# Designed miniproteins, single chains, continued (3): the designs that were tried, part 102

Each design is a single chain, and the fold is of that chain. pLDDT is the mean over its residues in the fold that is shown.

## One batch from the design tools (miniprotein)

Design m11761
Fold by ESMFold2-Fast:
Structure m11761 (fold): chain A 81 residues (1-81)
Amino acid sequence: SHMVELAEKLAKEGLEEAKKLLEEGKIEEARLEFEITLGLLRIILGIAKLLGDEETAKKIEELIKKAEEEFEKMLKEYLSK
């Protein structure tokens, strides 16, 4: 699925950029970068649902959940004392 491939690429690139920003101590910028990435993923999910592609939609929903969990873990590592 082209939509799943696009979503996977966006999630990977967005998380990599957010991680770089966190490593630089740019926590607010990392949060913003991830929120933009998440917004794009939600748009792709909405398009998949609109097209009736439930299999693609399910895969993108799972990808979004995994991306949110991964970002939360990264963020906690940099915000913990």
Scores: mean pLDDT 87

Design m11762
Fold by ESMFold2-Fast:
Structure m11762 (fold): chain A 101 residues (1-101)
Amino acid sequence: NKKAIEEEKKIEQELNEELSVVFKEMDKFTKERFELLEKTSDNKEIAEIYREEAEIYREIAKLLEEIAKKMNKEKQEGLLEMAERYRKGAEYLEKLAEKLK
């Protein structure tokens, strides 16, 4: 029982850390890409990259939702919030890709 609780805490901690890193990298990547877009005519390739990342974000959201179903109610809320952030991130990336067309 204690070992199972510690393993759940570790998984949640690792996912929280990954999410934090992903959003920090996303902000940095978005700023760098925005600057690049003002200087380059290769908007189509950048749009394609954004669409690919959006799909990855949706897959991560699905994984978080599946993990949430296996956890207690309090931990479930945190994971579902993370999944929602990934889905919103994907929508943001798709909007960026559309603006590049």
Scores: mean pLDDT 72

Design m11763
Fold by ESMFold2-Fast:
Structure m11763 (fold): chain A 62 residues (1-62)
Amino acid sequence: MSDDEAEAIADAAMKALLEVYDEVGEPSEEQKEKAAEAAYKLAKEGASPEEVYEATRKALLE
């Protein structure tokens, strides 16, 4: 993965976290851990920033 791709993935995950914070407040530690694991797994599998954003947001809201 290029540095630009890694940065885009990190930005997507951060955007999802900030939007969830704005909408429902601070997620639980378990939700944050689950979201981080989902984002990491997808990034490792070559997922797009969009897919990482959607998976991170879903994990934080469930």
Scores: mean pLDDT 78

Design m11765
Fold by ESMFold2-Fast:
Structure m11765 (fold): chain A 55 residues (1-55)
Amino acid sequence: DLEKKIEELKKKLEELKEQMKRTKDPTKYSALGIEIAAVEFEIDLLEKKKEELEK
């Protein structure tokens, strides 16, 4: 289910952002930033796909 996948990714995104706020390690901060960008990109692609499929 595409919509459920999008919601799961949005929840993961919020968790990653919270981790980033609490992180004092520059290496972890950088890694979280990369993962956040990847998740945001995936969400955008899936939302676009959902709009095309939702009639």
Scores: mean pLDDT 81

Design m11766
Fold by ESMFold2-Fast:
Structure m11766 (fold): chain A 67 residues (1-67)
Amino acid sequence: SKEDAERNARAGLEAARAGQTAAAATAMHGSIKSGGGDKELAEKGIAAARAGDAEAATQYMEQLLRS
């Protein structure tokens, strides 16, 4: 659901802000599975988080929450 997707995206945003990039990637993947937002944007966020780029991951997650 959108609500589940937003909850997962918010958890991912908080994890990214804390520098917990692995947790951020997991939460964003959960958002995609819940049918939320722009999948391309979420995939970019996951890629940034997996690369250890917490700043870029945070920016993509903020954009996803606005979708």
Scores: mean pLDDT 76

Design m11767
Fold by ESMFold2-Fast:
Structure m11767 (fold): chain A 92 residues (1-92)
Amino acid sequence: MVEEAEEEREKGREAEKKGDLETAAEHYAKAAELYWKAGDYEGAAEAALELAKLFPGTPLAATALAAAAKAYEKLGDKEKAEELLKKARETA
């Protein structure tokens, strides 16, 4: 599961380098989901934050920031989770 998440994250980075932001978003979203299912909440948060950076100020970015916040709650970092939730609300 983590190896599959890492592969999706790498595909996202390659798509982003090529300017294929829509393809990058699909891969980062898949990576975040796979990391979460594997219990790797740090990986899930990082992938979700990479997704949020692709389309700043959009509903997709707001959703990705909220997903990262949930991952930080699982990690026990409540301050970071609250910061990301506030940023998600400001983005939507």
Scores: mean pLDDT 84

Design m11768
Fold by ESMFold2-Fast:
Structure m11768 (fold): chain A 64 residues (1-64)
Amino acid sequence: MEEELAIKALRDKYLADGYTEEQVDKIIEDAKSGKNEEAKKELETLIKMVRQGLADGAAVRAAR
């Protein structure tokens, strides 16, 4: 559940930055598999924020 909300927040962030859905899906897959260390670290941060109730589908407000 926490991972799902974190993945949604990460997806929303990259889409807002101008990435396409295909590019975002690839980044998320690489983050989950560890192929992209930077994206994995960002996903782990979002998971921690979701656990603290700071993140959901509305993006990561606390990361401002």
Scores: mean pLDDT 71

Design m11770
Fold by ESMFold2-Fast:
Structure m11770 (fold): chain A 61 residues (1-61)
Amino acid sequence: ASKYIEEARKYMEKGDYKKAAQKYVEALRLDPKNQEIRDLAVEAFEKYQKKLEEERKKLES
């Protein structure tokens, strides 16, 4: 679990929220009762969604 969390954190620092979310989901599959990992996965998905919305708005301009 910790290796996936470390990889996800590095992707978050790079702004690669999609890959970060994927790594947090992998960590959560190994430890499904860990609320902290779930919260981190949600945060990564929310940041990814916001990035997609920003790109969509730029394309509509």
Scores: mean pLDDT 79

Design m11771
Fold by ESMFold2-Fast:
Structure m11771 (fold): chain A 56 residues (1-56)
Amino acid sequence: SAAARKGIEEAERLLAEGDAGGAVSAAGMAVQTALKEGDEELARRAREIREEALAL
């Protein structure tokens, strides 16, 4: 959905800026939103971004 996609875009922006904590938070919220909407593909993408942020 639009909400999950916006959360992913925000997480990617924060990752690009080096804000690991912000990226983890935004990606975590995007996972929750995608799962509530049944969008497994967006949930998977959000989890990948969260893992990248945790690796920073």
Scores: mean pLDDT 83

Design m11772
Fold by ESMFold2-Fast:
Structure m11772 (fold): chain A 60 residues (1-60)
Amino acid sequence: EERKKRIEEARREYDEAVARHNEASQQELKDPKNKEAIWADAEATLELIRAFLRLQEEER
């Protein structure tokens, strides 16, 4: 019961992280010399990795 809720929450966080990463990557592509855009893409990538690892742990 609680496990199902944790899996659903982790999946939602993963989906949100994918959306944020796509947005940040598009901004970096528009201006690859923009340090703020590069930093935002790096942060979004890190959050995506964290969300993926959380989802994998919850599915075990």
Scores: mean pLDDT 78

Design m11773
Fold by ESMFold2-Fast:
Structure m11773 (fold): chain A 63 residues (1-63)
Amino acid sequence: IDELLEQLEKAKSPEEIKEILLELSKLVNEENIDKIIEAVQKVASKLSDEEIEEIILEMLKNL
């Protein structure tokens, strides 16, 4: 998960950011959810509301 978070910081395109966040959403658990939410919040301005909703729904599905 830390490797994906590092890749997210280096990501420059909205498509790349969305892909990394969806992968993080598949790996979400009770121990890492706070870190993943923080990462989503940090890059939220680079994504549409619809893309953010898709990521949040994927996280909820995997909890």
Scores: mean pLDDT 78

Design m11774
Fold by ESMFold2-Fast:
Structure m11774 (fold): chain A 70 residues (1-70)
Amino acid sequence: SPLEEVRRRLLEFAKKAVELMKIATPEQKQEILDIVDELSYAVSTKTPEEVLAALDEAMKKLDEIKKKIN
């Protein structure tokens, strides 16, 4: 089900974002929160297929932030 796929990927994203928040600078924490807010808006307003695309983009943004931390 597309809804189950969205739920699974949201949990993976949330776990990664929480771990990254523990080691991020204040500026990077704000960047992560901005990504979370954008993704939350997508989840509440968009189709499951559009949410999956937004999740792919959000995960790439988290990876870019992680590269700058280490």
Scores: mean pLDDT 87

Design m11775
Fold by ESMFold2-Fast:
Structure m11775 (fold): chain A 62 residues (1-62)
Amino acid sequence: SEIEEKAKKKQEEFNQKLEQLQQQLGELYKKSRSAAEKLAKEVQPQLEKDAEEVKKLLEEAE
């Protein structure tokens, strides 16, 4: 179904975004731990929203 395809695409995009963020946070942590922690705190609400959106789409696809 279209919903299932959209859910998979959103999940793949989310996973790619997580990989990029983990790499950025790792590099930033080497330069400044406080800056890395600040960035992690700032992006956490958006990551939680994105994760919930993916979860809802996957549940709708069932």
Scores: mean pLDDT 79

Design m11776
Fold by ESMFold2-Fast:
Structure m11776 (fold): chain A 84 residues (1-84)
Amino acid sequence: EESERKSREIARWIAEQLLKVARQFAEDILETYRLYQEGKLEEAIEKYKLKKPSPQGVADAQQTLANIEKEEAERRKELEELRK
């Protein structure tokens, strides 16, 4: 059981780190696109080290952020219910 508990803790930590990485990457894509729309694509590439995002890439980034926000909101609500 101790080994199973530690495995679950590691799995949760990895999942949390992956969500943070996914969020940061999505935000970087959207900021690169914003700077591109302002005519500052070269500044965006230098700052974020990303290529010009495709329209599909922008849509995917927006959807990823929306999904993360929804999951975080649901998790917060579940934690509040458990504390009652």
Scores: mean pLDDT 73

Design m11777
Fold by ESMFold2-Fast:
Structure m11777 (fold): chain A 83 residues (1-83)
Amino acid sequence: KLEELKKKLEEAKKELEKAKKELEELKKEVEELKKQDLSDRDVLLRLIATTLALIGAEFTIELLTKLVEKLEKELEELEKELK
């Protein structure tokens, strides 16, 4: 039970790091698109799509962070109970 929670926490932390990496790439793409001609319809559409993906990635990171926090609290409680 304790080992299973440790494994789930490790997996959640790995997913969080992956999501953070994806967020950094999306932030870089938004900055590059903002430097292009915003009067171009295709540039605007790409910027909108990338910005929506960025918002989604930020929300995913928030949820994964909450999952990690919950798993850490569950592990702490189990460690206190089991010694």
Scores: mean pLDDT 82

Design m11778
Fold by ESMFold2-Fast:
Structure m11778 (fold): chain A 64 residues (1-64)
Amino acid sequence: MTEEEFKKRGEENKKKAKEINDQALSDFYRRLAKELGFEVDPNMTAEEAKKALEEAIERKKREE
């Protein structure tokens, strides 16, 4: 049925959107860290990258 294709595409779109959002957040924090002169592990999850970036900012602020 055509509805089966629609359901499958709907599920794939939802999964892809979640993956894109998660990857975009991780990439965002990684790029932001580089542009601000901080370093974060590119293998980290978005949450870990955010925490590492915040810690790096605090360290850099103390040094300046």
Scores: mean pLDDT 68

Design m11779
Fold by ESMFold2-Fast:
Structure m11779 (fold): chain A 69 residues (1-69)
Amino acid sequence: SELAEQLRRLGAELVRLGLDTSRADPEVVRELSEQYGLPEEEAAALVAGFGARSVEELVAQVREELAAL
C-alpha cells in the first residue's frame, strides 16, 4: 500500500516533467499498473524513467532510491 502510494507520487512527478514514455515496455507498464493500481500514464513514466525491463527491477530501483533519501 505505502509502496503503491510512493510509486503514484513518483510517476505523477515524472509525468509533470514531460518524460517521453514512448519507449516504455507496454507489458511491464500493464503489469505495474495492474499490480499497484497505477494509472497507465504514471506507470509508463516510471518504466521509461527507470529503464526497467520488469516490474521486479523497477520496484527494486524505487526502493533503493527511497532508502537513499
Scores: mean pLDDT 82

Design m11780
Fold by ESMFold2-Fast:
Structure m11780 (fold): chain A 93 residues (1-93)
Amino acid sequence: AELAALLAEAERLLERAEEAVKEYKKLKEEFEKNPSAEKVAKLIGAVLRAIGELEEAARLARKVQELGGDASALLERVKRLAAEAGLNVKAAE
């Protein structure tokens, strides 16, 4: 029961991380096309959010694995999202 609840929460956090990475990628492309101080502030906020949400999803997925559950697909999705965005995520090592 607890394992299933943790897996469901990890999936929910991964969906939030995917949205955060998408927003970061969009802001990064906009910044690269036309740099401005306003865009730098937004980009910093977006990258910190994306990293934080990816780390939370990975942490919960690893707890699922520690309890004997299979979260390998979730962890691989976190690693892929981090790699595609060029983000350093501690839990994706």
Scores: mean pLDDT 78

Design m11781
Fold by ESMFold2-Fast:
Structure m11781 (fold): chain A 80 residues (1-80)
Amino acid sequence: EPFIKGMEAFQKGDYEKAVKYFEEALKENPNDARVYLMLGLAYYKLGDYEKAIEYFQKAIDINPNSVLAKELLEEAKKKL
């Protein structure tokens, strides 16, 4: 299952591989806020703060009550 494989790659620190699996997971379920949150975190770990912001914003758009996604969005904005 792509989301689980993405999580496994993320836990091992393979953030580029995690991105590929999370992108695959989005093709299967394009409205999963968790996948957008994890894509944001993976891009944040890769130092791509602009993409991290984009994906955290998408996670908030799907789940407006996500305190974690809002906090991560502000942290990524501070890096720009």
Scores: mean pLDDT 88

Design m11782
Fold by ESMFold2-Fast:
Structure m11782 (fold): chain A 74 residues (1-74)
Amino acid sequence: ERRVLDREITTPEEARQAAMELGLSPELAELVGRFLAVADNTITRLTALSPEEAEVELADNPGAGPWRVLLRVG
């Protein structure tokens, strides 16, 4: 079942903790943290679709184009 966290996440550490709170796999939690470090942005929503799949939404997209990203491990 889907779980959603509507929260301002600005650091990779916060992103990993949010992913773990939503029941995402350790591999996916690490990927979410790494994604935020590379994106240099703010996550406003993290949606757990399964332990291996999550959507992240970015609030501050300065010229970034699409603001929703799907992350998956497997």
Scores: mean pLDDT 77

Design m11784
Fold by ESMFold2-Fast:
Structure m11784 (fold): chain A 90 residues (1-90)
Amino acid sequence: SLEDQIKLLKAMTEMAQLAVKYKKSGDIEGFIEQSDRMGDELSASFTDPKNAEAMRQMMKGFTDLALKSSVEELEQIAEELRKALELLES
């Protein structure tokens, strides 16, 4: 649904911004801990266990991507996700 797409984009945007913050500080462990909490919160927002599991796996994949990405790449990803979110909430 549109609401589910908005939830996912919000979580991805926040995670990308979080990755930028922690990578700039060098606190990779803090990023992993906080991203795990965000993944748990997002999956808990889905009442269907199948959707919750798929979301958990997707968030893990995004965490792995963020760890491999540069600060500049993550800033670009966060900006593009923010723009997409604004269009969907219009």
Scores: mean pLDDT 80

Design m11785
Fold by ESMFold2-Fast:
Structure m11785 (fold): chain A 59 residues (1-59)
Amino acid sequence: DPVQQAIQQIDEALKALEQGDIEKAKSLSSPEAQQKLDQGDVQGAKQILQQQKAQYQAW
């Protein structure tokens, strides 16, 4: 299920950010979230990932 796989990948990215593993989080994140991480905006990246997860959960 592509939706469940996307949610799992987002959860892994969020967990990596919680652990301070920015490189792992970037590898698992959408281009929009990666852009925020490249700017050092960890909170912005978390918000994007949480919004994307909510969108997938609504489907």
Scores: mean pLDDT 81

Design m11786
Fold by ESMFold2-Fast:
Structure m11786 (fold): chain A 56 residues (1-56)
Amino acid sequence: SLEELLAEAEEAIREGKLLEAEILLGVAELQAAVLKDEEALERVRELAARVEEAKA
């Protein structure tokens, strides 16, 4: 589910698995866009920003 993908992405970020997090966020973004789920799209953007911070 979309919620599971977002939870998995957050866990991957916490564990430093940034490539895995990026893949999970890509899948979640596509699903959220198809569903027109604005809350999920906002969450994807938040988590993507955390990935970029971790890379800096």
Scores: mean pLDDT 84

Design m11787
Fold by ESMFold2-Fast:
Structure m11787 (fold): chain A 83 residues (1-83)
Amino acid sequence: KVKEQEAEKLFEKGKEAIEQKKYEEAAKYFEKALSLVEDAETYAYLGIALYKLGEKEKAKEYFKKALELDPNNLLAKNGLTLL
């Protein structure tokens, strides 16, 4: 539906920002996506963006939130090993 489609677009913009190493912009896109729809993959990517910004404790919290929604999320599992 409309919220899910908007969240998906914001998630894709966040991933594009990650590829461009614009981690603050990426984090903002993922935060907006999560405000519309909670999703494990989006939490995990927000964790990656925050880790790249040096926000290690916040990154850890979001990787844990991703694993609460999907215990098999590889990005979140791998992210926690970096912390």
Scores: mean pLDDT 88

Design m11788
Fold by ESMFold2-Fast:
Parts: structure tokens; C-alpha cells; sequence
Structure m11788 (fold): chain A 60 residues (1-60)
């Protein structure tokens, strides 16, 4: 199910489907779309997109 995660390192989007995120950003993880990527909502901006799961740490 959905959970809350913290961004552990800055990430720059490489495609239009990905989000640019900064270390310390809090995201809601909506779904795991493949072995390497989550679909997330950035709780600061409200933007939704893909991020590599290694950049996130589950907090809630």
C-alpha cells in the first residue's frame, strides 16, 4: 500500500515522466512501477512522477 518516504540524495529527472527531488523532500509513494522505480507524489509541490527507489527511505 502507499507509504511516506524521505529523499536521501538529490535526484535530477532524466525524462519527462520523472521528478526532480531534493534531499530531505517528503514524498508519498503511490506504487512500485518496476524493480527500480516508484511512482511518487512530492508533498511540497503536489507533482506526481517516477523516481528511482534507491533515492527514497520509508519513514511511515
Amino acid sequence: GPFIAEVVEDYEAKTSEELTLKKGDIVEVLEQVDDYHYLVKNLKTGEIGLVPKKYLKKIE
Scores: mean pLDDT 87

Design m11789
Fold by ESMFold2-Fast:
Structure m11789 (fold): chain A 76 residues (1-76)
Amino acid sequence: AAAALHAQITAALVAAGVSAADAAAIATSVVALAVAGAYDAAVKLALSSLAALGLSLAAIAAALANLLDILDALAA
């Protein structure tokens, strides 16, 4: 379950323009928070990490939209 979530989040971040290595690292932290039910903290961590990488606001918005879809499906 966690491995599948990690793969989905990594793919979503790569699709938004994040490198595979950075996407995997961010996904590891986001998965840990999401599995703990800390969804707001997971989203805030993703936003801060993407901003720190210097992504455009459009790329950050695309990455967050994909992440929220994944987390909404998980939270049910």
Scores: mean pLDDT 82

Design m11790
Fold by ESMFold2-Fast:
Structure m11790 (fold): chain A 80 residues (1-80)
Amino acid sequence: MNPVKLRLAKRVVEIIMETTGEPPSLELSQLIAELVHASDEEFPEKADRLLAYVEKHYPEATEKVRQLIEEARKEMEKLK
């Protein structure tokens, strides 16, 4: 279980709740779960899907989520 992916998932949920005042939708929750369970090779694809969904449905959260994904990618590269 990768702690970087778990931290990213937790922070995305927090940002959505801070931005909307509501928990993530079922669809967003599924995308977050896919990201957490993704292999390192799948992570870029799953992160892009999550970001695309956030851009469409939570535009005000998009930049913060993008920054979290970039930070997680850099942390994962350092752990290899």
Scores: mean pLDDT 80

Design m11791
Fold by ESMFold2-Fast:
Structure m11791 (fold): chain A 91 residues (1-91)
Amino acid sequence: KELEEKIEEVLKEYLAGKRFEELKRNKEEPPVLTSEEDAEKALKELEEKVKKLSKEEKLKILEEYLKLAEKSKDEKLAEELKKMIEYLKEK
């Protein structure tokens, strides 16, 4: 149960970061959250997007994130991501 929730949180974090990198790449200003309402709406949309991801899509994102974690030498994140990938593969 906790590991499954942790997987959803990691996926949300990765997708939020990927959106930021995409905006940075296109030289668009990152979205400035001007209110709590804007922040809540963005988070809710991200949660719905993560919930709609298939098992295969979740695995693909986690594997992509794992490669980034390994490149950044974040050994702790890489270890956690490997555990999440194995958990999803077993189910």
Scores: mean pLDDT 69

Design m11792
Fold by ESMFold2-Fast:
Formats: sequence, structure tokens, C-alpha cells
Structure m11792 (fold): chain A 58 residues (1-58)
Amino acid sequence: MEERRQVIREVAEKLRSIGNAVEGGIKLLQGKVDEARRLAEEGGVSLETAREIAKLLA
């Protein structure tokens, strides 16, 4: 039985990464390519994936 705090921490970290990827997509929609690239990298996804997220948000 794992510690509940460890599971919550891992889920929170994954959610933060997803949030950064989505933010990157939003920056792409705003034409801020440099910021989008940085956020995608921090979110653990390629700029290509951030571009797909941008399409879903548009």
C-alpha cells in the first residue's frame, strides 16, 4: 500500500505538465511561438503536439 501523498504528488505533477502543454497551445493561437515552444518542452510534449492542442482549442 503506497502513501496517498506520493500518489497525489505524482498526479499533481502530471496535471501541471498537461496544463503547461495546453498553455503552450494557447500561446500558439496568440502567435507567441517562442513561448509556446518553451511551455511545450516544460509540459513534456513536442511543439507538434502543442500545435494539435491549439487546433482543438480553436
Scores: mean pLDDT 73

Design m11793
Fold by ESMFold2-Fast:
Structure m11793 (fold): chain A 56 residues (1-56)
Amino acid sequence: SEVDELFQQMVDAMNQAAQEAAKSRSEEERNKIVEEAKKTVEDLQARAQRAAAEAA
């Protein structure tokens, strides 16, 4: 389903952010990675909510 695909994209985004954070050497760089990951997850979550509401 579309919701399952969006969930998988959230997992992939979190895994990519974790890998980048592990490579970073500054708190500022890690904070930027975390903020970008949060924005990506929020967007995907909003899209999943809309897809679920439209299917109802």
Scores: mean pLDDT 81

Design m11794
Fold by ESMFold2-Fast:
Structure m11794 (fold): chain A 86 residues (1-86)
Amino acid sequence: MEKLEELIKKVKELLEKETDPEVKGALEFILSLLETAKKSKNLESQIKALESILFIARSLSDNPVMAEVARLVEELLEELKEEKEK
């Protein structure tokens, strides 16, 4: 899925620029969940993984990088839920 690949790419870019160890650790964990979701090739599993990632990103959304990740995950999650209804 092109949108999931784009999100993975964006998170990798944010991780390279991040210097805060706590945010960097959270981004690494989010990246591992995104890569696992991609490997699953199952829409339901991808939706579940994105919901978990969204929860993590929202819990750290006082940080602008994590707030941006939450926004991107939310956008992708809405698109995947629409695809599931078809």
Scores: mean pLDDT 80

Design m11795
Fold by ESMFold2-Fast:
Order: structure tokens, then sequence, then C-alpha cells
Structure m11795 (fold): chain A 82 residues (1-82)
């Protein structure tokens, strides 16, 4: 469910600096919203790439970015399997 996916995303983002967390969570929500609305794979992939680049630009460590992207990809897969 959306709330469960968002909780996992917020947990992954908790490894980021406090100033970066809202931006990362909002970016992840944009990806989930696109998946829920049935956006094409290319759109979802583009938004995931944009989220990863934003994390790097905000000074988030690569491991935290990787965990966040994994949580987002798992949420997208769950939405699309339903």
Amino acid sequence: MREEALARIEEAASGAPQHARPELVDGAKDVIDAAEKGAPESTIASRIVALALRGVALGVDPETVRRLIKAVQEAVDEIRAA
C-alpha cells in the first residue's frame, strides 16, 4: 500500500542529512504518483534517475541513495503487480 511504501522510503531517507530528507521523500512520492497513474516505464525510469541525481547533488552518500532507489523501485513493482 502507498502508506507502507512511503514508510519504507522515509526509513531509507533517514540516512540522509536532515536538510535533504524532505526533497528526497517528495521526489520518491513523485515516482510513486506516476506509477499509480500508470505512467510509461520510460517516465518512471527517468524520474528514478532524476531522484538519484538529486540525492547526489544534495550531498547524500551513495549507499543511502542506493537504498532509497531500491525502496522506490520495490514500491513501483508492488503497484504494477497489483
Scores: mean pLDDT 82

Design m11796
Fold by ESMFold2-Fast:
Structure m11796 (fold): chain A 70 residues (1-70)
Amino acid sequence: SEVDELIERAEKALEVLRSGSGLTQRVAAHELRKLVDELRKILPNLTGEKRQRAEELIAEADRVLAELEA
């Protein structure tokens, strides 16, 4: 589904962000921000395990992105 693809893409971007450095990390951060924004827009339409997975992913992404900007 579109939601599953979005979650998978965000998870991959987060993984690249955590393992990368320099330009790779910056590109991954930009992609992750866009994907998280898309997840936030669809979040009210999600229920059950998908909603929980999306919420956990958004929270973790926000934490990691904030650390990069500090």
Scores: mean pLDDT 82

Design m11797
Fold by ESMFold2-Fast:
Structure m11797 (fold): chain A 98 residues (1-98)
Amino acid sequence: KEELKEKLRRMIELLEELIKAVEAKDVKTAMALFDEIVKLAVEALKSASPEVQKKILEALAYLSEGMRALSEGDYEKAIEYFKKAKELVEEALKLAEE
């Protein structure tokens, strides 16, 4: 479970950086951060319990919606989706720490 918790903490850090990049309208940095978050999420899913997996999958769905909004130039909507994804990863971390 230690590696899972480390991956979830890193995802939260990267989601904070992603939100800041979108606020700065730095789409190139946002795309790179999105790719890193998705890779960590895939690795986390391999060792996660069903409850933690559900939260990670919900976070990935919001990440995908955020990237769609970003591609459409809707930075405000993208930030809302990425904040929701971050909340879900934080919930996943709490479940993984129990």
Scores: mean pLDDT 87

Design m11798
Fold by ESMFold2-Fast:
Structure m11798 (fold): chain A 58 residues (1-58)
Amino acid sequence: ARVVHAVAPAPAEDGPESFLRAAEAAGVDVSAVRGLPEPERTRGVFALLGAAELVFED
């Protein structure tokens, strides 16, 4: 399976956009989430991280 580890950025990072950039740099698939409008973009990142952790650990 394609296992991608999500990296949590520093707490001082700029909003969800900086988080998406950091996650993408770590190899997380965030392209689809980046295209979403603001509130859904943040939720998409959260769901993406949850899915990545489940695949990675479980």
Scores: mean pLDDT 55

